Designed miniproteins, single chains, continued (5). Designs and how they scored, part 67

Each design is a single chain, and the fold is of that chain. pLDDT is the mean over its residues in the fold that is shown.

## One batch from the design tools (miniprotein)

Design m18447
Fold by ESMFold2-Fast:
Structure m18447 (fold): chain A 78 residues (1-78)
Amino acid sequence: GPEQLAADAAHLRRAVEESIKELENLVKNADKIDPQTAVAKAVAGLILATGAHYFDPAAEPLLERVRKLAEELDEKLK
């Protein structure tokens, strides 16, 4: 029902916000982290952010932030 959908959307949004914090920390410490772990975290963040945006268009800035952090991580891991 609507209550469960709202709860699921809120849960996804919180998961994306936590993922953004983790990815920001990974970008700052890219030289000290395993590249495979960094890539896995970026992919997980993109999946979560895409899901959140699918259920809530207001989550577009979160998806854009995750995409930019994933791109920055990729550049630093080269």
Scores: mean pLDDT 82

Design m18448
Fold by ESMFold2-Fast:
Structure m18448 (fold): chain A 68 residues (1-68)
Amino acid sequence: DEALREEALRLLEEVDRRGVELVARQGNIAAAKEVGKLAKEARELLEQGKYEEAIRMAREGLELIDSV
């Protein structure tokens, strides 16, 4: 589903942007590494066509950012 793919890409771009801010603003390298792992897994799921799972992983990344 193209709409799910676009949503996953949009969420991943937000994860990348906010993950960079996590390092820049808070110096939280450990949290940024965990966010990076979730983003990498989400991208691999996207490549496999598992868009709903990719969206779930990207949302987990954003939730982790919001928790720190």
Scores: mean pLDDT 83

Design m18449
Fold by ESMFold2-Fast:
Structure m18449 (fold): chain A 96 residues (1-96)
Amino acid sequence: GNINYDEWIKELEKRIEEDPNDAVAWLNLGNLYYEKGDYDKAIEYYDKAVKLAPDSIIAARALYNKSKAYYKLGDDEKASEYLKQAESIAPLSVIR
């Protein structure tokens, strides 16, 4: 079915306006922008999730998805760096 990314983005933006420390909301917002192909915004929102919940499974998932966004942008060096950072926090079998 068609996923209504714009509606889900608006709901997450509202949640973040009400609670800017909701690391899961920032991670999910990054994921929606990644699915829309806006990799620069996805990376920005993943960085917010990492900053709010460092060394956590949320941070590991954000770093893994950030590495995928850099691969889409053609930045293989940064993609490899963030993949290694994600793996240092949690196994890929847990965060994929």
Scores: mean pLDDT 87

Design m18450
Fold by ESMFold2-Fast:
Structure m18450 (fold): chain A 77 residues (1-77)
Amino acid sequence: MSEEELEVEVELALVRMQIALIKNAIDKGKVDEDVIKLAETALKRAQELVEKYPDNEEARRILEEAQSVLEKAKKLL
């Protein structure tokens, strides 16, 4: 595994973890401004990953998921 491969795997894992935390907050009905801020941070990171790795299908999938959870969280705030 190269340093670049390790970097993308770590970043993907971080965004997935953030999305999971946001989904858990949505499911529990505990959406607050901190959850919105986390969702916006996850979306920004996902966008940067797609820009850096445009051929990575997993990066595109997490971008779509990050967009979806932010939209859902904003509707519950």
Scores: mean pLDDT 82

Design m18451
Fold by ESMFold2-Fast:
Structure m18451 (fold): chain A 62 residues (1-62)
Amino acid sequence: GQRAYELALEALRLAQEGKIEKAQELIKESRKLLETEDLSPIARRFAQASIDLAEHVIKLKE
């Protein structure tokens, strides 16, 4: 479960640095892990919130 969250946090960091393509790649990987891993509802919400924040930062940097 932690791997999806870690990828989402790294995507957020890259998005803040303006590395949009790499951030999008990590968001995609994190989303795929969320689909394949059996995560608790709380863990899913944290990972999803982190992905959502990273996508928001990407939109602001476009």
Scores: mean pLDDT 78

Design m18452
Fold by ESMFold2-Fast:
Structure m18452 (fold): chain A 55 residues (1-55)
Amino acid sequence: MEERLEEQREIARKIGEALRVIGDAIQKILEEKLDEEKKEEVFKEANKKALEILK
């Protein structure tokens, strides 16, 4: 029982952290007047980081 709850908690934590990374990237794009190239770079970095967290 404990092990299943720990596993679900770990998954929820990882998902939450990945969502925070994506959210921070979106907020940065919205708040800063970035070039299209810089917007793409921010999204690319956020996606890469989120995927790393989820692994």
Scores: mean pLDDT 76

Design m18453
Fold by ESMFold2-Fast:
Structure m18453 (fold): chain A 70 residues (1-70)
Amino acid sequence: LTDAQQRAAVRGAKAAIDAAEKHGPKYGEEMGTKANRDALAEAGIDADVEVKVEKLPDGSIVVTVTITPR
């Protein structure tokens, strides 16, 4: 990962976790995807972004960020 892509992933993950804790995993996915997309656009990176948030039976929250270069 480039430094800019890594920074975008971190920004997306933070937004996803914060939103998921307050409003559930689906809202976390929406907010994480938006934050990651915005960060990549600000850095001038053309890439597809997917953010997935899962709440496991033990209460753990798992965030997966996928960045695919175009």
Scores: mean pLDDT 77

Design m18454
Fold by ESMFold2-Fast:
Structure m18454 (fold): chain A 58 residues (1-58)
Amino acid sequence: SMREEVIEELKRKYGLSEEEAQEIVDAAEGFVKALGLPEEMLKPIAEMLAWANVTYSA
């Protein structure tokens, strides 16, 4: 599924744990549903959140 693909990509690209990647994807899904965005926006929103997490958690 798209969710599973995004989780694996975040783990690989940003070095996130399973739990961290799931939390970020859950947040991204929340934004997609709340704003009525198409499912294709899941990946770019999740990547934006992952980038912010890595950058501002340092």
Scores: mean pLDDT 79

Design m18455
Fold by ESMFold2-Fast:
Structure m18455 (fold): chain A 68 residues (1-68)
Amino acid sequence: KEELKKEILSLIGEILRVIGDLIELERELKKAKEAGDEEKVEKIEKEIKELEKKLKELREKLKSLPDI
């Protein structure tokens, strides 16, 4: 049970980190759009899509773990 708790906490921590990164990228995206920096907008949008995919994978992993 202790190892399972560590895995759950690790996954939750990773999910929260990805969410934090997404919030920061959304802020950067807004700034880049306001500045008219099309190259930066494209790069940030790609990073957001990659993090969204990672977040989905992490959520699926968390759902696969047994209830404690």
Scores: mean pLDDT 81

Design m18456
Fold by ESMFold2-Fast:
Structure m18456 (fold): chain A 107 residues (1-107)
Amino acid sequence: NREKIKELVKEVLKASDEEIEEAIRLLENGLSPEIQAKMKEIIDYLGKNKELTNEIGKALAKAFSKYKDLTEEEKVEATLVILIVEALRILRGEATIEEIVDTILNI
């Protein structure tokens, strides 16, 4: 459900409809190596601290709990859209990884 995924991503990241639609389009049409590399950097950053990884997981689970009708596949898609929006913000100099982590932890 595209609309539910958009609402969830808006709540998690305070993202605009434009940012979310761009991320979905990139996910559907193929991610550039630059975006893929930045997504990997975010994942690697989270993996440095097990406690931080657990806190992010709990925050995302809390957000997902509001959208009870999402399938497991739609939750995976929403998580990928979140990572793409994050990667784009970092690549554009609009946010740091630390600022994105703070946003998610304050869901």
Scores: mean pLDDT 81

Design m18457
Fold by ESMFold2-Fast:
Structure m18457 (fold): chain A 55 residues (1-55)
Amino acid sequence: SHMQKLIEEMRELSERIRALRQELLNTDDPEKQAAIRKELQELMDRMQALARELG
């Protein structure tokens, strides 16, 4: 179902966000930190969009 696919995508996004947050904590390179923060923002924006679709 459409709802099942949304839930599965949110689960995968949550796992990726968690992994990137851990990588950010273990990184001291400013360029890599900036790249990770940008990817985190994009993933969080996608999570918000999916949450809106679920209501």
Scores: mean pLDDT 87

Design m18458
Fold by ESMFold2-Fast:
Structure m18458 (fold): chain A 63 residues (1-63)
Amino acid sequence: MAGLLARAHRDYVAKSPEELSVKAGELLLVLEEVDEEHFLARNLATGEVGLVPKSVLGAAGPV
């Protein structure tokens, strides 16, 4: 399996060009752990890729 599926548990608005905006309930494919606070993820609803805070995401399962 190439990644982990996570669900946004709250809305998040990107604060920089490298960050990803998400809506509560959206599914994201976690591509990489960038640091202790952020994942690099793809939003499956929009197809966009960017950094998202780990605190925004809950685990949904393996892909």
Scores: mean pLDDT 76

Design m18459
Fold by ESMFold2-Fast:
Structure m18459 (fold): chain A 57 residues (1-57)
Amino acid sequence: SEREREELERQRRALEEFARDARERGLVEEAIRGLRVVAERSPLREHVEELIRELER
């Protein structure tokens, strides 16, 4: 269970970094499309949806 928690935390940080990099590079629309696909299959769906909303601003 600790491994699962650490893996989810690592994925959460990677998603945050991905969103930040996409904003800096001007690849926002492509990032939003990718994040929507990830959200459908991820236990981090709510977090991914928050990142999408932030990118749309």
Scores: mean pLDDT 79

Design m18460
Fold by ESMFold2-Fast:
Structure m18460 (fold): chain A 70 residues (1-70)
Amino acid sequence: MKEQKEIAEKAIEIAEEAIRLAEEKGDEVQAKIMRAMLEMVKQLGKEGASLDLLKLLLKQIEKFLKELKE
């Protein structure tokens, strides 16, 4: 449970950064996608989703942020 919470919190922080960057770039589509992923992480973290699923979502969110920085 604690490790799942830490991963969910990290995914939320990175998703929020990606949303800000997408909005700054005027990429409304990417911003909407990241907001949807943020809500999904929040819901799955609250419901105690599998650690593997939360890690997968974190990795995808980190990938989106990296692509936005390129």
Scores: mean pLDDT 79

Design m18461
Fold by ESMFold2-Fast:
Structure m18461 (fold): chain A 63 residues (1-63)
Amino acid sequence: EAKKKGEEYVEEVRKEAIEKGGLSEEQKEEIEKKIKEVEEEAPEGVEEALERLGEAILQHEKE
């Protein structure tokens, strides 16, 4: 399934956000763009990974 491919992409994006030590307004925009790209290319299964990514990003974005 394409789920593995989507998970890898999302994991990479998540790693980048965490390494940044939180998200700035500009960084958040970049992440959202990547999320949309992954959603469009690998809709199967990636939704779960995207939801987890979104929650993690929101948690750090506020700080």
Scores: mean pLDDT 61

Design m18462
Fold by ESMFold2-Fast:
Structure m18462 (fold): chain A 66 residues (1-66)
Amino acid sequence: MKLLVTYTGSVTSLIGLILRLIGDPNVEVEMVGEDTFIVTHKGSKEEAEKLYKELSSRPDVKVEEL
């Protein structure tokens, strides 16, 4: 699963989000802009769907499936 993520919150919460994502061995993060990045999940479909739901539930994040 590939997700385009656009972040609109504070720098502190962005750092926390990035640390959460890079801490997952099944997740790859590619920065494509200052507050825009591509998240690739290489784990199971169920785990990828959980990540998508977690990200899309955040009010400071816009998520689009690629």
Scores: mean pLDDT 80

Design m18463
Fold by ESMFold2-Fast:
Structure m18463 (fold): chain A 57 residues (1-57)
Amino acid sequence: GRAEAEALIRRALPTLLKLSGRALEIAIDLMAKELQEAFGLSYEEARELILRAIEEA
């Protein structure tokens, strides 16, 4: 569910924060697709959760 997705995002956050530009966009895209498959989130919802976590870091 959403809480499990948020836990996975928090685990990946230190790595995401080291990335920029195209590398960051690729990592976000891959992670959003993984969250869709694992937790049944939409791509847009998954991407929004990741971006929010990065902005609040």
Scores: mean pLDDT 84

Design m18464
Fold by ESMFold2-Fast:
Structure m18464 (fold): chain A 78 residues (1-78)
Amino acid sequence: SEAERYLKLAVFYLLNGDYDTAEKYARKALEIAQKEGNKELEARAYFVLASVYYNRGEVEKADEYLKKAKELVPDLKL
């Protein structure tokens, strides 16, 4: 899946501290996952976005994305 490829890139850049690039790829993954109706990939993309915003100190925005991820897949794991 193209969404899965972008999600893997987002995670790679997140782990390397490149939060700007991680957000870019996570948003691409989110858009494609939503178009495909893939709730698991959509939730994983929201989880990556939450992690990006937590690392930027934007806790309120991070919590919003985390809630969206958990609503789609309650037991979501990375």
Scores: mean pLDDT 85

Design m18465
Fold by ESMFold2-Fast:
Structure m18465 (fold): chain A 70 residues (1-70)
Amino acid sequence: HMSKEELFREVRVALAEMQAALDLNIAKRNPEKLDEVIKRLKENIEKSTDPEVREIYQEALKELEELKAK
């Protein structure tokens, strides 16, 4: 069964997924906050040591940068 360390990692990944989804929703509903959300995602990527967490934020960032380019 999952160790306590593995459980904590899964929780961190789930929290990152929820945070990324929230950031995407905020940016899409509030275009004036798009640059602020992009900056926050870049900061979260720089602070993240877990590659899975980093990838989650990078995918969200990519989606918002594509949105900004339109």
Scores: mean pLDDT 83

Design m18466
Fold by ESMFold2-Fast:
Structure m18466 (fold): chain A 72 residues (1-72)
Amino acid sequence: SALEVAVAEARRALAAGDYAAAVRNVEQALKIDPSSEEARELAREALRAALADPTTSEEVRQRAKAAVERGE
């Protein structure tokens, strides 16, 4: 499903340190199913990872925060 693809791509992007791609795929997963516990957990993980990495842009950090808030 589109949800499964978005979740898988978000996990791959997180493992690769590509937080912009991780956030985009988390945003897509939450659009498909905002109640998905897996997507909500990935949003929290993406925010934590983006905040810990000084090379992450402020835009990506803000989008990750918004994804966590939307998943609540």
Scores: mean pLDDT 84

Design m18467
Fold by ESMFold2-Fast:
Structure m18467 (fold): chain A 67 residues (1-67)
Amino acid sequence: MTVEELRKALRVLGEAYHDGLTKEQIKERLEKEVSPEVAEYAKKLIDEHGVLGAMRKLYADIKALEA
């Protein structure tokens, strides 16, 4: 997974959350707009940490890869 792919997943997740989508609808959007590997990772984070927790974890992963 590249930083660019993780940034795209975080952007899609944030936009869908602001649109008021459910967890299931957000997962469907990720599958449609993001690579399969990154979509699988992001969906796992949603299941483990919730939508806001998934966004925080993705942001932390991006920061770690950029450091």
Scores: mean pLDDT 84

Design m18468
Fold by ESMFold2-Fast:
Structure m18468 (fold): chain A 94 residues (1-94)
Amino acid sequence: SEVEKIIELVKEFGKKVLEIMKEAGVSEEEIKKFEQSVENLIKTISKSSVEEAKVLARIFLHDTRLWMEEKKFPEEHIKKLEELIEEVEKRIEE
């Protein structure tokens, strides 16, 4: 189903963001909070229409970028995230 595809994209995005967070030395507390936000998003998307799921996923991608910028992540990690967001957004709109 299209909703299941969006869930898999969110899971893939979350795994790659976790790798970036670990490379950047983010605390275990912040990592757990991010993992919880991904889990909560997946639960919400599972109950959503395809169009709602797409909007929710895109909002989450953008919010993750804003959070990493606010936390002053190194520019190299922000660039990796921006490239990942572009790839995921293209796949959501397919």
Scores: mean pLDDT 87

Design m18469
Fold by ESMFold2-Fast:
Structure m18469 (fold): chain A 92 residues (1-92)
Amino acid sequence: MTTATIGILIRRDGDQYRVTAHISYGQNTTITATAPTLDDASRRAARLTADHLQRQGITTAIIPLSDGNRTFVRHLTRELRRRGIDVRLIPT
Protein backbone atom coordinates (compact mmCIF):
# COMPACT_ATOMS: atom_id res chain seq x y z
CA MET A 1 0.00 0.00 0.00
CA THR A 2 1.46 3.34 -1.10
CA THR A 3 0.14 6.51 0.56
CA ALA A 4 0.49 10.04 -0.82
CA THR A 5 -0.01 13.31 1.08
CA ILE A 6 -1.51 16.16 -0.94
CA GLY A 7 -0.73 19.82 -0.28
CA ILE A 8 -3.08 22.33 -1.93
CA LEU A 9 -2.48 25.92 -3.03
CA ILE A 10 -5.17 27.97 -4.77
CA ARG A 11 -4.42 31.45 -6.12
CA ARG A 12 -6.21 34.01 -8.26
CA ASP A 13 -4.01 35.89 -10.74
CA GLY A 14 -6.17 38.49 -12.53
CA ASP A 15 -8.91 36.68 -14.47
CA GLN A 16 -7.40 33.19 -13.91
CA TYR A 17 -7.49 30.70 -11.04
CA ARG A 18 -4.41 28.55 -10.44
CA VAL A 19 -4.85 25.28 -8.52
CA THR A 20 -1.66 23.52 -7.44
CA ALA A 21 -1.38 20.04 -5.88
CA HIS A 22 1.88 19.16 -4.13
CA ILE A 23 2.15 15.37 -4.00
CA SER A 24 4.46 13.58 -1.55
CA TYR A 25 4.99 9.77 -1.44
CA GLY A 26 8.78 9.45 -0.96
CA GLN A 27 9.04 11.68 -4.06
CA ASN A 28 7.72 15.21 -4.51
CA THR A 29 5.67 16.15 -7.58
CA THR A 30 3.70 19.32 -8.34
CA ILE A 31 0.64 19.48 -10.62
CA THR A 32 -0.83 22.85 -11.63
CA ALA A 33 -3.90 23.79 -13.66
CA THR A 34 -5.30 27.20 -14.57
CA ALA A 35 -8.71 28.30 -15.80
CA PRO A 36 -10.96 31.41 -15.74
CA THR A 37 -13.18 29.79 -13.05
CA LEU A 38 -12.24 28.07 -9.80
CA ASP A 39 -14.51 25.13 -10.71
CA ASP A 40 -12.82 24.55 -14.11
CA ALA A 41 -9.30 24.92 -12.66
CA SER A 42 -10.26 22.53 -9.83
CA ARG A 43 -11.71 19.91 -12.21
CA ARG A 44 -8.60 20.02 -14.43
CA ALA A 45 -6.15 19.87 -11.48
CA ALA A 46 -8.17 17.05 -9.86
CA ARG A 47 -8.15 14.92 -13.01
CA LEU A 48 -4.41 15.45 -13.61
CA THR A 49 -3.63 14.68 -9.95
CA ALA A 50 -5.76 11.50 -9.96
CA ASP A 51 -4.14 10.35 -13.24
CA HIS A 52 -0.69 10.85 -11.72
CA LEU A 53 -1.52 9.00 -8.48
CA GLN A 54 -3.02 6.07 -10.43
CA ARG A 55 0.08 5.81 -12.68
CA GLN A 56 2.33 5.78 -9.58
CA GLY A 57 0.33 2.93 -7.96
CA ILE A 58 -0.88 5.09 -5.06
CA THR A 59 -3.68 3.38 -3.12
CA THR A 60 -4.43 6.02 -0.43
CA ALA A 61 -4.41 9.83 -0.56
CA ILE A 62 -4.36 12.11 2.51
CA ILE A 63 -6.01 15.42 1.63
CA PRO A 64 -6.38 18.59 3.76
CA LEU A 65 -9.94 19.96 3.79
CA SER A 66 -10.67 23.66 4.44
CA ASP A 67 -13.28 26.17 3.20
CA GLY A 68 -10.71 27.63 0.78
CA ASN A 69 -10.04 24.31 -0.97
CA ARG A 70 -13.49 22.65 -0.75
CA THR A 71 -14.24 22.89 -4.50
CA PHE A 72 -10.90 21.28 -5.46
CA VAL A 73 -11.15 18.60 -2.72
CA ARG A 74 -14.68 17.68 -3.88
CA HIS A 75 -13.49 17.13 -7.48
CA LEU A 76 -10.27 15.38 -6.40
CA THR A 77 -12.14 12.99 -4.04
CA ARG A 78 -14.56 12.07 -6.86
CA GLU A 79 -11.74 11.43 -9.38
CA LEU A 80 -9.70 9.39 -6.87
CA ARG A 81 -12.66 7.22 -5.81
CA ARG A 82 -13.49 6.52 -9.50
CA ARG A 83 -9.94 5.09 -9.77
CA GLY A 84 -10.22 2.93 -6.65
CA ILE A 85 -7.93 5.19 -4.58
CA ASP A 86 -8.90 5.53 -0.92
CA VAL A 87 -9.33 9.07 0.40
CA ARG A 88 -8.56 10.30 3.92
CA LEU A 89 -9.71 13.87 4.58
CA ILE A 90 -7.92 15.86 7.30
CA PRO A 91 -9.79 18.95 8.57
CA THR A 92 -7.64 22.11 8.76
Scores: mean pLDDT 86

Design m18470
Fold by ESMFold2-Fast:
Structure m18470 (fold): chain A 64 residues (1-64)
Amino acid sequence: VDPVEVARALGIIEASLLAKYELDKLTPEEVKARIDRFTELLKPLGEEAVKAARDAIEEVLKSY
């Protein structure tokens, strides 16, 4: 299993759930803090995995 692909998939899921259920209830600062905390959890998977998750989150949230 590729850690980068796993991290990307987790990022898409996290961002999609955030957008669908919570984005209207959170301030921009709270959204940023949640994304930062999520990416911190992915650091053990490596720098490329963290980048893939961040890029995926950015892409999903940009569409909203």
Scores: mean pLDDT 80

Design m18472
Fold by ESMFold2-Fast:
Structure m18472 (fold): chain A 119 residues (1-119)
Amino acid sequence: AVTIVESGGGTFAEGGSVTLSAKVSGVDFASHSVAWFRQRPGEEPVLVALISADGSFRAYDPAVAGRFTISRDNAASTSYLTMNDLRVEDTATYFGALAPDGSGTFDHWGEGTEVTVTA
């Protein structure tokens, strides 16, 4: 079974920074694109960042562009989301998700890690 475990969540001050990690097992990580989604209470999950299997392509939602950076370590089977200049609206549960490279279908999701940003 594919397992994705996110970590790094907690409560952070506005203007601060945090790096979230998503550790993957049970699949060839190097053959999969990684996306980070976030979900606020009562809302659907929204895509915030994407990285291709080889790391050559990265994409960001305009709401986080310039503040968030997605990266990956294929040897460690881990993806990172570095969140700088945190805003109260960044408060959400953050999920790592996987797709076979080029498919665009994210069938494997973790359970998420909660980030709370306070003024």
Scores: mean pLDDT 90

Design m18473
Fold by ESMFold2-Fast:
Structure m18473 (fold): chain A 69 residues (1-69)
Amino acid sequence: EEEKLKKALEKILKVLKENAEWIKNKIVLPEEKVKELEKRALELQPDLELVQEYVKNNPEGFRELVEKA
């Protein structure tokens, strides 16, 4: 359970980190890149739901897990 949650967080963080430069750059994202990000968001939906459910049920456990990650 916790290992699965950690893996989900790693996937989400990786996508955010890979796109940090686009966010910082204040440049309008190309339409192609926006579509790619939308597809990635859809693919991450199960992982996001898993994280949200865990936070809802175990907020303290989630804090500890984030600190260790």
Scores: mean pLDDT 65

Design m18475
Fold by ESMFold2-Fast:
Order: C-alpha cells, then structure tokens, then sequence
Structure m18475 (fold): chain A 64 residues (1-64)
C-alpha cells in the first residue's frame, strides 16, 4: 500500500538525518527530518512524525 511505502521512505530519511546530525551537518539533517515528518504524516504514522519533529527541534537548537 502507498502508506507502507511512505513510512519506509520516512524511516530512511529519519535515519539519514540522524547520521548527518552525528557528523555535524545540521542544516542537511533538518532537511532530512522535515522530509521524514511529511512522509510519516502522509502514511498516518503519528508516532513516527512526532519522533522526527523532536529530532528536528533538537537540531534547530544546535544551530542557534
């Protein structure tokens, strides 16, 4: 189903965002987390979207 594909893609973007954050590429991590949030929301995965939003907020704090 389309929702299963969107969730799988969201998981990939979330993982990529975490790897970029670990390497200090905060702006790139933000872009990946934003993409993950969009895909989780399209899939109806509220928990996944909330996890990605929390990671996005933490990375934004590092850029301030």
Amino acid sequence: MQADVDRALADMYLALGKKLEEKGFYEEAIEMYQKAIDLYQRAGDTEGAEEAKKNLEKVKEKLK
Scores: mean pLDDT 83

Design m18476
Fold by ESMFold2-Fast:
Structure m18476 (fold): chain A 84 residues (1-84)
Amino acid sequence: KYLELAKEALETAREALRQAEEAKTLEEAIAAALQAIGAKFMAEYVLENSEDEEAKELAKEAIEEAERAIRVALEKMRELSEEE
């Protein structure tokens, strides 16, 4: 259960990072940020509740990727929402 959830979180975080990097609209950047936040939540849940070393390692990787995706998405949101 936790190992599968950790793998899903990592895959989701990686996809969110790609979407954030490719975002051309505010809507796309926001969607990428939300996907990354969801992945981080799943990974943190695994890290807190799992005793499985493999699941915890994947969860840590997922958190790192999700944080990267969130950062890229926020930078894109700022760039795309520029009104000044």
Scores: mean pLDDT 84

Design m18477
Fold by ESMFold2-Fast:
Structure m18477 (fold): chain A 81 residues (1-81)
Amino acid sequence: SALRAAAEANDRQAGSSRFSEALKRAEELFKENKEEEILKEIEELGKRIEASSSLSEEEREEALVMVALGALLREKERAEE
């Protein structure tokens, strides 16, 4: 599925410096105490993207970023315990 492919593509970025910046951004979002709302919106967007048969290159890139943020937020939540 497109959503799964996007998540896996993001996983390949784990070693980059920009990945570390994304983690810091996720940390700041958690401090705002809005992480649940953000996660819900990301997952809803992922569903809409997966249901759509016509994704532009820009939409695909946005989907990747949103899925990446969602994955990072979930990983950070687990580590924060």
Scores: mean pLDDT 56

Design m18478
Fold by ESMFold2-Fast:
Structure m18478 (fold): chain A 72 residues (1-72)
Amino acid sequence: SDAVAATIEAALERAAEETGASEEVRELLRRLVAALRARDFETAAAIGEELLATEEGRRALELADELLEAEG
């Protein structure tokens, strides 16, 4: 749903800001959100793998997961 996608986007943007993510990592996060909204799960998985391959991307995704859990 649009509400769920917006919540995920907000969590990822906040996580990127709090972890001090580079513009390269922020661009990957934006592309991840776009792929999820398009229901392009193959592209989303590939972008997720690129993020997890970096320490910076891993930290951003870990914080985003924590933020999403806190919203419950």
Scores: mean pLDDT 81

Design m18479
Fold by ESMFold2-Fast:
Structure m18479 (fold): chain A 84 residues (1-84)
Amino acid sequence: EKVKVRLTAEFDADEPIDAPATVEVVNADGSVTRLPAKIVSVEKKGNKVTYTVEVEMDRELAEGGPVALEVNGKTAPAKAEIVE
């Protein structure tokens, strides 16, 4: 079953970057899967930029897997929530 997952990650950056976002998910075997994500909001506060993205993935992967968000070659830890 595919579910929608919302991920929020905070980057140390002076400006938001208009670049594709990729969610990193750890599989049960310890390998990492990268999934293209849709940026739904970007918020800048001082020297911090917070990206909120949505991605569809398998429910089992969503319940154990999403750990980081990559934007323009930079990665940050992500908070994940199943919304669908």
Scores: mean pLDDT 75

Design m18480
Fold by ESMFold2-Fast:
Structure m18480 (fold): chain A 61 residues (1-61)
Amino acid sequence: SLPSPEEVKATLYYAMGILAEKQGKKEEAAKWYRKAADYFEQSGRTDLAEELRKKAEELEK
């Protein structure tokens, strides 16, 4: 089956978070990871959403 629109958006924001992190933009990376987490949660991927929120917290302290 095709991925949901929410899962597609989550994947795009997750990729943006990775790119920001590679560029040393920790605050931007955290924002993108939280955005991705919200959409993963909406798509039923609750465990992944929780992992991304914890990662964002670690980046911001």
Scores: mean pLDDT 85

Design m18481
Fold by ESMFold2-Fast:
Structure m18481 (fold): chain A 92 residues (1-92)
Amino acid sequence: DLTLEILEETLKLYKEAAKKDGPLSELNKRQAELLEKILEAFKNKDLKRIEEIIEEYLAEMRERLSPEEQGLLDFEEERLRGLLLQIKLALS
């Protein structure tokens, strides 16, 4: 399953990035936690749960990130929107 392989590979990359110190480390750690939840729901073919997980994550990021980090948030929103589209296509 190509989508499963992409999700697992992306999770590994975020876990590795989260081990590095700095402001992006916390963001990468949260992204890894997000992808673990998405991967679990994807294995269960629970599209509604995946949508809820992504919406909750983006809402939390909006509240937690500073104005200087809003550009980074916009990139993450676009990336997660793309991921959700790929997941929807894979589960259709």
Scores: mean pLDDT 78

Design m18482
Fold by ESMFold2-Fast:
Structure m18482 (fold): chain A 89 residues (1-89)
Amino acid sequence: QSLLTQSPSSLTVPEGARVTITARLGDDSATVAWKKDGAPVSGTISKAAGDFTLTISSAQPSDTGVYYVQATLSSGKTYFGQPTTLTVV
């Protein structure tokens, strides 16, 4: 019954802005990895009450891309979040 949701679907921010992308699975046992254009993302990742949040504290133009979360449960089942398109101007 736990469906992985990710928000927002798109955002445009100025350089230096804080960006927050949140994924909700409702399962705190999941191991999560954030991806940008299919590659691993560096950033602050937090977990609370089944919510997984990626924070980019100061966005740069190089942060422009498509972000998604990959969540793997202890059972080995993997869920992918809906992509977030970030544009830094």
Scores: mean pLDDT 76

Design m18483
Fold by ESMFold2-Fast:
Structure m18483 (fold): chain A 89 residues (1-89)
Amino acid sequence: MKELYEKMVEEVREEAEATAARLTPEDVRLADEAVERGRAAAEAALAAGASPLEALVIGMIEAIRALEEAGVLSPELARKMIEGLKEIM
């Protein structure tokens, strides 16, 4: 199980690094908006009684969805990242 998790994290990291190398100033702006959307989702989860880890994962998933909606992340990369994060919960 740990080996599978480590492999998934490494694959996601490599794909994210490749994506980061292509970022424009507009993509950075969209990333900032995604981070704020994720932060709001994490705060709402904490207020609803989620653990800090659950809230963090919820926030990260929401940020990834926002980046996919904005076209910064491909649907394939976004799905892979979200699936990896759900395995942590």
Scores: mean pLDDT 74

